# Designs tried in a protein design run: designed miniproteins, single chains, continued (3). Part 5

Each design is a single chain, and the fold is of that chain. pLDDT is the mean over its residues in the fold that is shown.

## One batch from the design tools (miniprotein)

Design m8148
Fold by ESMFold2-Fast:
Structure m8148 (fold): chain A 94 residues (1-94)
Amino acid sequence: MSKEKKLKEIDKELEEELKKLEEELRKAREAGDEETVHLIELRIEVKRLEAELRKAEIEGASPEKIQEIRRKLAVAVSALGIEEAAVDLEKKLA
């Protein structure tokens, strides 16, 4: 019962964060800012995987399942970090 409440809290937090990111994504698409669109898409992926990991840990998922999610999250976080660094360099060189 208390686990279900924690899972619902994670889902609500994710929904609120995704709503904000989707609005930023819409604005970036309207502006034709392809770099910002890609950056926001990567942020959305990271947020979804972070929520999936938290839920899996609360539900007591297998070590193999948790490791699978952690690997996916590590890839997503790395991709986001590379894109953020690229955007920062572009701004400094402009």
Scores: mean pLDDT 84

Design m8149
Fold by ESMFold2-Fast:
Structure m8149 (fold): chain A 59 residues (1-59)
Amino acid sequence: MPEEVRKALEAAAEGDLETARRHLSRALGLPVTDADLPRLLAGAAESFPELREAVLATL
């Protein structure tokens, strides 16, 4: 995965969903809405098991 996806997951694990949204938007090259953010973060977290539980706990 690109570095921006990892940064999005790290921000989400810290509870900073706005920073996570910005990093995820950059990684995808598309705007990410607040409504789409939980689904996209959950999917990305499957590739980073070390961050998955922390990310899902904030959703």
Scores: mean pLDDT 78

Design m8150
Fold by ESMFold2-Fast:
Structure m8150 (fold): chain A 56 residues (1-56)
Amino acid sequence: PPAPSEEERARFLAEAREYLDRELPKAIAEAIARGELSEAQRPEIDKAYAEALAKA
């Protein structure tokens, strides 16, 4: 795929990280409240998110 510049990538990741750090916990909490996710899945989702940020 076409690759953005390193500066564009870093800025996008910083903005996405700040947004997701606030929205992702809310979405997870709502999914748990609806019974779509268990509380036990929360650490696994957090780990996957952290790994995705580290790879990007």
Scores: mean pLDDT 73

Design m8151
Fold by ESMFold2-Fast:
Structure m8151 (fold): chain A 86 residues (1-86)
Amino acid sequence: MTLVITLRNASEEEIKSLKELGDRYRSKGYKVEIKEEGDEVILTIEDATVEEMIGQALKAIGYGLEGRDVEIVIDGDKLEITITNP
């Protein structure tokens, strides 16, 4: 399955944190792509495990509880998580 994490209105610290997450997955042997456009950053991880997808979904739910706008979409073999700061 493919995991896609999108941060919108992201701070420099959040962009750095998502890049560090991508580097961690790359170190585990996953195929990872990171795309930056201004204050938006998109991390794509191919062949992510169910356990890793659950972990990222729970983290995203945590951000929603902190008042961020969070959207989680499952489309076939793809899990898309979008987090938008106020």
Scores: mean pLDDT 80

Design m8152
Fold by ESMFold2-Fast:
Structure m8152 (fold): chain A 61 residues (1-61)
Amino acid sequence: MKSPREIVREAAREVVDLLEAGASTPEVVKAWHRLVELADKLGIPLEEVHRILQEVIDERR
């Protein structure tokens, strides 16, 4: 079973992948809204979401 952090990390990877692929702003915004909604639903604070995004960005370097 996937942990709440893994679910949020997968959504964060989608946001980063769209940014790297040069996706349109509306697509990126939609993915970001999904990430924030999932984090809120799973009880992951916004500070942790920012940390996960930073980890994903560093992983892509």
Scores: mean pLDDT 79

Design m8153
Fold by ESMFold2-Fast:
Structure m8153 (fold): chain A 78 residues (1-78)
Amino acid sequence: KEEAEELLKKGDEYEKKGDYQTAANWYLRAASVYEQNGDYKGAAEAYRKAADSFEKMGRTVLAEAIRKKADELEKKAA
């Protein structure tokens, strides 16, 4: 969980720099770690951040697919 939070913070750092591709890559790594640890709420949040970064890059279809995955993970958390 701490590892996933560190990866998420790296994503936030690159997002602030406008490097959306690198930010998305860190967010996806964070999401994977959260998901593997059973933290589906954390995974959903990280996936949504990755989707937002992809949308800023014009990768709208990919962003929508990732958001749907995040919504499904939220259902597992509830």
Scores: mean pLDDT 84

Design m8154
Fold by ESMFold2-Fast:
Structure m8154 (fold): chain A 113 residues (1-113)
Amino acid sequence: MREFTFEKEVDLVDPATGTTRKVRLKMEVRVEVSGDRIEVHAKVRAYDVETGELVAEMEIRVTAEIRDGQVDLRVESRVRTKVEDPALARQLETTAQGLVLDFVRRLVAEHRA
């Protein structure tokens, strides 16, 4: 098992007002590799950059199975958020999932090398 910590600032756009809200994502990632299977468990905490308030917690699980030069990806997420707007909450979840998937793609490339 391997553990990683990442931080990234992302911009969320309020669809009603067009106002940009900046959020800092802190990700704690655990990786297990068994043969051609890579399992990634990410705990993500989202903080409002202006206030420092914790606005969301997410758990993202990605399973990558490598078969015949192809990668089968399965993604599951659970979100707990103080973000009232469902569209902003969805944008936050999608952004966090994308960051974890980018990380998994790098791990797959390393595994193939």
Scores: mean pLDDT 81

Design m8155
Fold by ESMFold2-Fast:
Structure m8155 (fold): chain A 95 residues (1-95)
Amino acid sequence: SGEEALRRAVEGGERDRKQAEEFIASLPPEVRQEILDRIKKAAENYKKDPKKGEEEFKRVMEEAIRLVRELGGSRTAAGYLYSIGKDIVEEIKKK
């Protein structure tokens, strides 16, 4: 059924997210921190200036995704990095 297909997709997404989080956690601490700091800074700039911040955030995320891929991360890991970035933007907007 459609409900079972949706449930399987959500469960698959959670497993893929855990694998992506484990990959990011396996990166050298300095590299991991730099990626997260760049995303946070871009998200804060996005909140302060939506017109310029949206373009900057997109560029920062594309660079972070490229770096994850170059370090051997899967397409799934790269996709979840974008999801994490969007979650950070939403949390910053709530404050």
Scores: mean pLDDT 69

Design m8156
Fold by ESMFold2-Fast:
Structure m8156 (fold): chain A 68 residues (1-68)
Amino acid sequence: SSAELRRELERLEKALELAKEEKSRAMVQNVLHEGRELLERAREAGDEETARRVEELIKQAEKLLSEL
């Protein structure tokens, strides 16, 4: 459901914030892995709004990874 996908997104957003604080490459890589899986799920569900937000999260995580 969209509500479940949104809860998973919010969990990943918090995980990315923690990864930034910890400056942990491994934690960022985990967020990227789970984010890519969530993106596919959102696209399959036709949840364009959640998919867009997950794409933003992935871009943010990729940028952070390049800076670590």
Scores: mean pLDDT 89

Design m8157
Fold by ESMFold2-Fast:
Structure m8157 (fold): chain A 61 residues (1-61)
Amino acid sequence: MSLEEKVAELEARARELIAAGASLEEVTAEITRWAKENDIPEDELKRVGLAVLDLVAAQRA
């Protein structure tokens, strides 16, 4: 799975969780768990997580 595919999957999951009423903390925890299970480095995990959260926040605003 490429980095682009991983980012797209994380974005889709984040949007779905937020639409279901999950808190920011729950979304972050789920994304972090999925990323760790897929062997994403910690620094890259933080960047991807922040990018996903920023994207979702921008769409909601």
Scores: mean pLDDT 70

Design m8158
Fold by ESMFold2-Fast:
Structure m8158 (fold): chain A 83 residues (1-83)
Amino acid sequence: GKKELILKAIGLIIRAIGLIEQARLLLEKGGDPEEAKKYAEEGIEDARKAYELAKKAGDESLAESAKKVLEEGKKVKEEAEKK
């Protein structure tokens, strides 16, 4: 049902934020750029799935939140690729 889709989307957004933050911290501390890229890619995938679920549930605010996390993940991935 709609509530189940919303809860799944929220869980994916939380996981995506954590993965993207981990990628960012790796880059800030001079860690492995390939490892940072992998974390960012996993976060991007979770955010993309969350966006799809939020759209299916008709929750436009949640879909916009997922899209913002997706865009942030793409920025972190691009920064990892420059190093």
Scores: mean pLDDT 89

Design m8159
Fold by ESMFold2-Fast:
Structure m8159 (fold): chain A 97 residues (1-97)
Amino acid sequence: SEYAKKAIEYAQKALEAARNGDFETAREYVKKAIEYVDKAYKEALKQGNQEAADHFMEAGRKLAEALRALSDGDVETAIKYLEEAIKHLEKALEAMK
């Protein structure tokens, strides 16, 4: 899925920005990752791939928590949720093979 690959790319960029203390850039990349997760989730549902859809749903939830943590200045929590989101996105992409 091209959408899943873009979601991973933006989530990884958000993780790098968060680690560098650039919270504004990290938040913008998380928002872009969420947009691509939504598109990938809808694609998985259209394909009848419930396993991939469930992983995209969990990734979306983790990205939303990361966005909240970044807004609260809780960098350690944001990094944890970004890493968990990336793991779910990778599992979703594997389920689409």
Scores: mean pLDDT 90

Design m8160
Fold by ESMFold2-Fast:
Structure m8160 (fold): chain A 93 residues (1-93)
Amino acid sequence: MTLPPNVVSTAITLPNGETFIFEFNVEKEEFLEEVNKFVDELKEKIKKEGLLSLEERIKLTVDFLRKFAEKHNDEEALKQIEEFEEAAKKLLK
């Protein structure tokens, strides 16, 4: 297996202490640009709607990560995102 030239990793910790690590084979600058766009969209939503619930924040984060993984055809990241979503849903029950 060839080592990927560019890998970025991010970690998300749920309130119960479970940590999920996501790895993307993309340029760091591209990842940061997409994250900045997501943060700006989140700020605008908060400005219009007020405080976001934990459920809404999880949903927005999952939607962002899924779209990013789909854009880069990252099947492994998509599986990690699904596992994160299932764990988060159990926490919200």
Scores: mean pLDDT 72

Design m8161
Fold by ESMFold2-Fast:
Structure m8161 (fold): chain A 91 residues (1-91)
Amino acid sequence: GAMELARRAVELAEEAIRLAEEGRLEEAREKLEEAERLLREAGRLQGRELEAEITVGMARIALGVGKVIGEEREGIIEAARIVREAARELL
């Protein structure tokens, strides 16, 4: 159900943070993208689709800013923290 998806989104976001801190940026992005997908699905199931979409938009802005200013690792970490916090709110 929605809670299982939200829990998995938290786990994937935490893994993305760890991978980014290790400098494994491509793997971190892949985990973050999966966490975003699960967050959207959990939000939809709970009738909180708009909140989930806003959160994913904010995370993508953090990623884009990090890439533009040459702080891609920090952008991934911030994006993953945004997704993790939103997923926790669905639990």
Scores: mean pLDDT 89

Design m8163
Fold by ESMFold2-Fast:
Structure m8163 (fold): chain A 61 residues (1-61)
Amino acid sequence: SLEEMLAEIEKLAQEALASNFDKAKLDALKRAVLETMEAYPEKQEEIAAFVKELSEKMKAA
């Protein structure tokens, strides 16, 4: 579901932050975002807003 995919994106974002932005973790995060947007094109704006909020958290760390 969309909710499960968004939860996975958040988990991957937290792992990337915890790993001090490990390249493999960042790549996995980017892949998950793209796959989620492709699976739910009608929710693309909502997904983009969610990712933007996560990016702001990562930048603040």
Scores: mean pLDDT 78

Design m8164
Fold by ESMFold2-Fast:
Structure m8164 (fold): chain A 59 residues (1-59)
Amino acid sequence: MLEEQIEFSRAIARAVERHPEDKEKAAEEVERETGMPKEKVLKLLQAMETGRETAREIG
């Protein structure tokens, strides 16, 4: 199992919890904690939201 992916997921969860309305700030915190580029983090956050929107629409 890739430990880096687990840490990345935790960093995202913490950042989103701190900045639920500001993805830019959340992405900056994830970049600081994990070193993943902010642009990459923003794309992942958007993809996760799209997934939840689809599930919410159906259910």
Scores: mean pLDDT 70

Design m8165
Fold by ESMFold2-Fast:
Structure m8165 (fold): chain A 62 residues (1-62)
Amino acid sequence: SMMERVRRIFEEEREELREQARKLREEALKEKDEVKRTVLAVSAALLLAMAGASKEEIEEAL
């Protein structure tokens, strides 16, 4: 149905945002430059927020 297709698209987009956030978090943990690390961590936190992640998950990304 149309509603099932729309729901699936939203679910796929949220999963994509979470995956992008995960990659940025891993890059942040390996980054030695404090400024670059902060940018990566904040970017990951923003993507998690857009994906509807909990406040706890967002804070762990920072």
Scores: mean pLDDT 82

Design m8166
Fold by ESMFold2-Fast:
Structure m8166 (fold): chain A 76 residues (1-76)
Amino acid sequence: PVEVEPEELEVLERVAELLKAGKPVEAALLAARELLRKGVDPVEVAEELVRAGELEAAERLLEEVGLPEEERRRIL
């Protein structure tokens, strides 16, 4: 069992709140930004968002991290 830090629980609660409010793109972006903060590769996070059907969230994430247009095209 992986121990979840209190800060991670707050993020999970916010993600659940956004999903209940009908904001799946914002929920996906919040979760993705937390993964980036923990050192996960932005490309891997974006590829998982694409697999989940969250294309808008993946595009916005890659723009926020400053990936070149050619690299974004390869992932999206």
Scores: mean pLDDT 74

Design m8167
Fold by ESMFold2-Fast:
Structure m8167 (fold): chain A 97 residues (1-97)
Amino acid sequence: SSMKEKKILEIEIELALAQIELSVVKLILSRLDKNSPNYKEELEESLKILEEVLKRLKELLKEAKELDAPEELLKEIEEEIKRVEELIEEIKKELEE
């Protein structure tokens, strides 16, 4: 139905926005200097952003499943969740060092 197609498109747009946010965080992290006085603060801020992105992606996956969205879209959301979770774990380990 046209309503289902519109909702799926909205999920695809929200996924694309989350992917952009992850790319921006990765770019920020790639430019961080461990000797910088703000290094730990930048890691903590990046972690907060990623935790919010993860929360939104998990809600998108739930909505996509409820709509019986294409399997390819479900897999793309699940893969993005995994990428965000892996980066969160890496930042947490760095903060413990």
Scores: mean pLDDT 90

Design m8168
Fold by ESMFold2-Fast:
Structure m8168 (fold): chain A 65 residues (1-65)
Amino acid sequence: LKKEIEELLKKAEELAEKALGKKYDLKTAEDIEKAGVELATQGKLEEARELGEIGRKVAELEEKL
C-alpha cells in the first residue's frame, strides 16, 4: 500500500513538473488535486484530468491505511 502510493505520487509529480515547468512536492491526494486545479486554470484540461485520475487512486489507497 505505502509503496504503491509512493509510486503514484512520483508519477503525479513528474506529470505536474512536465506540464507546469515547476518542481512539486506532492505527498497526498489533496496535493495532487491542488496541482490539477492549477493545470485546469491554465487551460491544460487533459493534464488536469490525468492528475485527477492519479489523485483518485491515491485517495482510495489512503482509505486502506
Scores: mean pLDDT 76

Design m8169
Fold by ESMFold2-Fast:
Structure m8169 (fold): chain A 72 residues (1-72)
Amino acid sequence: GKEEALEHLRKAGELAKELGDEEVAELINKAGVALSTGREDLALEYLKKALEKTKDEEVKEHLEKAIRFIEE
């Protein structure tokens, strides 16, 4: 659910920052804020953009899991 999605976003965001990928980290942060305020559609838009921009497989896996937890 929501808490599991937020945990995966936290891990993805931390990893993106460690990799120096500021664009992906910012998109993940915006998605987390949107999700926390009940804006699931907006959160999914930001997460799909982050998923398209990231080149790191671990970040991608966490984003895919977050999307799955938001959608169900």
Scores: mean pLDDT 85

Design m8170
Fold by ESMFold2-Fast:
Order: C-alpha cells, then structure tokens, then sequence
Structure m8170 (fold): chain A 65 residues (1-65)
C-alpha cells in the first residue's frame, strides 16, 4: 500500500492499543480506501464489529507490510 494506507494501518494499531475496536475497524477500512488491500480492510471491519480490537488492527498491519 501507499503512504496513506500505511498511515491508516498505524492509526488502527494505536486505536487497538487504547481498546477502541470501532476506531481500529474504521482506520482498517480507510487503509483499503487509500489503495491498500480491500479484502484485509473488510476483515478488519468484521473483527471490529465483533469487538476484537486487536484483530481489527492486525489485518491493516498485515496489508501494510
């Protein structure tokens, strides 16, 4: 992904560290919109909806590698 996708993935990681599953999911979705992996962004949203902040941040970070 481009720099904007990486920035969104880092924001998702920070949100998850604060326990905010919704914010982690939103930043994961933004990673997909910024030219990152849309399938991983979709999985991040699903994890956030399930209340799993760590998983919601993990998928965007995997896409940013």
Amino acid sequence: GGPDARRSAEAARRAAAEGDATAAAVFGWQMGKSGGNEELARRAVAAGAAGDAEAAARYPQEAAK
Scores: mean pLDDT 77

Design m8171
Fold by ESMFold2-Fast:
Structure m8171 (fold): chain A 117 residues (1-117)
Amino acid sequence: MEGAREAREYGRKAAEYGEKGGPDGARGAGEGAARGGILAAETGGVGGSSGGGAGLSGAGSGTLAEMGLVPPEEGARSAGDSAAGAGVAAARGGGEEGDRGGAEGGRLAAEGGEKGA
């Protein structure tokens, strides 16, 4: 399950970038998690459905941090964790395609966080 491991790694990076970027980093990580969740849902079949839900949760966390309702580092961490969870769920249920979609989803979350920093 290489994609699940990569999704966790990229989710962790999304949290780090969000922490460095403050509210903008948290927002970017959340937006990346949402995009990754959509991709996981499209490629992962049954596993992708779980990935999509987790990605949406990440988007919510980023939004809350942007609105100042949670600390930016906490929102970014939640968004990164959601992206990682989405990738793992996609890999577990979606086989090879889910594994690939999960890895890509995590990467999108990390890119979103980095751009927000």
Scores: mean pLDDT 59

Design m8172
Fold by ESMFold2-Fast:
Structure m8172 (fold): chain A 75 residues (1-75)
Amino acid sequence: SMAEEYARKGKEYYEQGKYYEAGEYLKKAADMFLEQGDRLTAAIAYYEAAKAYEKAGKYEEAKRMRQLALDLLQP
């Protein structure tokens, strides 16, 4: 799926040290997984985006992504 391709691209950017681009792609993947109803995979992808944004020095974006991940794990 396109969501899986975006997640893959995000992980590739992360491995290359391109943390901001990694965060952007992982966030897009998470949004798409959420739209598909895959709440758990979306939560994981938001958390991975948060880690990438934090590495990029984008602390507010990282905080937002962590909150989205936590909200999706609530019953």
Scores: mean pLDDT 90

Design m8173
Fold by ESMFold2-Fast:
Structure m8173 (fold): chain A 84 residues (1-84)
Amino acid sequence: KEPIITGLAERFKVTEGDVFKLVQEFLPQVQANPGQYKALAEAMVTALEEKFGVKVPAPERKPLVLGLEGVFKDMVENPEKYTE
């Protein structure tokens, strides 16, 4: 669906469904705080690291954060894509 969801699933060695569930958990925060995408994307990568026990080196973190910023912007513009 979103290339970043697939990339995160591969990077953290989890299913796309696992990543998507965590994205859905961020939906209320993203909708309440439009424009704070970078801070929320950083928090999402940290949450993935904590839940799945994988540490992302700083050079790999930057493109993941950038991709998640795009997802969070899309969540505000098209929230129906991220429910269920």
Scores: mean pLDDT 77

Design m8175
Fold by ESMFold2-Fast:
Structure m8175 (fold): chain A 69 residues (1-69)
Amino acid sequence: SMAEREKQVKILTEASKETQPYGSEVFRETREEAERAGLPPEEVAQRLSDAGSEVNKRTNEKIEELEKK
């Protein structure tokens, strides 16, 4: 159904909008911590990748929350 797809798109859009400020802050803090610690570029990239996984988890949790409404 087109209506079901439209509802899912709205849920995904809302979840992304609500988690975007959190994601920006997590990436900023992760980068600042890595720079403060003097980590090599490969370790900085790994920490940013790990931060991305955490942001994705938070976004998925928000999607699940919105779908339960």
Scores: mean pLDDT 79

Design m8176
Fold by ESMFold2-Fast:
Structure m8176 (fold): chain A 57 residues (1-57)
Amino acid sequence: SLDAAAERIREKFGLPYEVARALAQAALSGDEETMRELAEVFGVDPEEALKAVREAA
């Protein structure tokens, strides 16, 4: 679920929930470009972000 993925990203990377939710939503919707852009802006490894979303799904 989106909320589970957002919570996983928040816990793993120490991001604000709103940022974690945006990252999770982009990843789950297949918007890879937005997901990678958000990950880069907030200093998160895009591959680790994708892994965290997959683990929560």
Scores: mean pLDDT 81

Design m8177
Fold by ESMFold2-Fast:
Parts: C-alpha cells; sequence; structure tokens
Structure m8177 (fold): chain A 60 residues (1-60)
C-alpha cells in the first residue's frame, strides 16, 4: 500500500522530488541544488525519505 504523508501542499512536491532523487542515487547537495533548498533541509528530507523507503522494504 502507498504511504500517505499529510504534508503541506508546498512541501509535498519537494518531498516527492527528494524520494525520486534518492532512488536515482543523487546526493543531498545535488537535490538541494535542484530544488533550491539548503543542504541541511535536503539532508533532513532525505533521512525521512530513507526511513519511509526502509519501512516499505525498498532498501536492500
Amino acid sequence: GGVELPLPASEAPVFAAVVHGLMKGLTPEEIAKRLGISRSTAERLMKRAEEVLKAQGLEP
């Protein structure tokens, strides 16, 4: 089943882009640059995305 995270509309597309970037093997720096956010924000979102992916069994 899909994981539904109740995110603000302005954050939902950013989080989805972080998940996509993580799946493609992008670094926090590259994700931050692409989304126009700080590296710290990108690292925090990537950590949350990794936890979500691991909970779904998508991390080997």
Scores: mean pLDDT 70

Design m8178
Fold by ESMFold2-Fast:
Structure m8178 (fold): chain A 94 residues (1-94)
Amino acid sequence: AQEELDRAAELFEQAADYMEKAGPIAHGAASTAREAAQAVRDGNVKEAGTLLVSAMLQAVGARIEAEMQGKDTSLIDKALELLREAARHLDRAL
């Protein structure tokens, strides 16, 4: 189970990196994803799950805003894929 938690934390950090590269529009989602990674490292899986949902909602909001502004969504889309993968590893740890 520790391997699943370690992988979830890594994926949250990777998602945050992609969202930071997407620009200020996604920085809120990036911050929440890093908080989720820290919650996993602290052994607080329930809090990590709640933060995952928040990060996904923020990332979807950022994607919609980017699309409305005619900006590229590819980095945010990659971050969303990584958040979905983190969710699978977190679920397997439960």
Scores: mean pLDDT 88

Design m8179
Fold by ESMFold2-Fast:
Structure m8179 (fold): chain A 60 residues (1-60)
Amino acid sequence: SMDEIKKEYLKKTIEWLKKRLAWLEEQARTASPAQRDELERQIAEMKEYIKKLEKEVEKL
């Protein structure tokens, strides 16, 4: 069904985003203070986006 296809796509997207998040967190560890502030904002936004996608998966 379309919902099953969408659910699988969302799960793969979430996995990709989690790998990207891990990479950003690693970058933040060695960043300058100014770069770290920007990276921490991006990390927070990505965590919220992942949570939103996980909620969409729960609805399907």
Scores: mean pLDDT 86

Design m8180
Fold by ESMFold2-Fast:
Structure m8180 (fold): chain A 68 residues (1-68)
Amino acid sequence: MSDSQILTALMGRAMALGAVEPPEEAAERAYRELEELLGPEAAEEARRSLYAAARIGAAAAEFDEEAA
């Protein structure tokens, strides 16, 4: 599994978790998993993206609830 595939999977996980829990907590969970898989440097580089993904997930969940 490539580093890019791992990052993409964890961004997806952050989005999914952001839909059901606070986005900052969802992002921190994904950040810790990325840190364990790719190391703290890669996790810190991706931190911004993981937080953005979690917030997008939260916003999408709110929109989907209204659209359903």
Scores: mean pLDDT 76

Design m8181
Fold by ESMFold2-Fast:
Structure m8181 (fold): chain A 76 residues (1-76)
Amino acid sequence: VEEAVELVKEALKAYEEGDLEKAEELINKAYEKYVLGASKEVIEEIKKKVGVDPVQFQTELGVKFLERAVKKVFPD
């Protein structure tokens, strides 16, 4: 859990610094190693310690990354 908390904190820090790519890499690593297949209780513990839901944060970053990709293909 502690390693997952640190990865999510690093992802949040990268996001705050505007490094969306690094934030997505870090949150995906946390999700893949520590969240995927974890119990609901483990996910809630991570959420409580970092102040954000790691699953929701990963989803939101994925959406922002997809928006950037779509804008490259279909610029307004």
Scores: mean pLDDT 69

Design m8182
Fold by ESMFold2-Fast:
Structure m8182 (fold): chain A 95 residues (1-95)
Amino acid sequence: GSMEERKRVEELIEKLKSDNPEEQIAAALEGLAHPSTEGRLKVLEAALKSPNEEVRLAAFEAGARDPDILVRRKAFEGADKLSPEARERVLEAYR
């Protein structure tokens, strides 16, 4: 990716450290729409490590729908960190 693409990914990862769940979710979703597979993987890994369940859930839902199998695999690996209630919400989205 370009330097501009890498800089934007770094900015989104920094926003994931925000105390505002809405800002964290927005950063995760923007990062998972990034044109670079590497960029999407970096944002997904950071978002799945969030202490906020809503951020992890949003990251999992977006990552699981990614066109790249490597991104989808990373999202499903992160699913084990979701609560049973959050996992049911994700499964319902695919029904």
Scores: mean pLDDT 76

Design m8183
Fold by ESMFold2-Fast:
Structure m8183 (fold): chain A 79 residues (1-79)
Amino acid sequence: MKAELEKLLEEFRETARRLMEAYLAGAPEEELEELEKKALELAEKAYEIGGEEAKKRALELAAEQARELEARLRAAGLL
């Protein structure tokens, strides 16, 4: 169980990072939607396995990527 949860959270983090990179690269809306859907599915699976603690960890990972995206958008002059 723990190994499966850690793997799901790591895949969630990687998917969120890929979504950020795709957004910054101006990827097509379809690609962005697919990455968002994958991230949501991974977060839901993590929650099913680890409950509230897993949900909290997934939200923290998402918040980290959101802050990184904001910082990179500001640095690129897109904000």
Scores: mean pLDDT 79

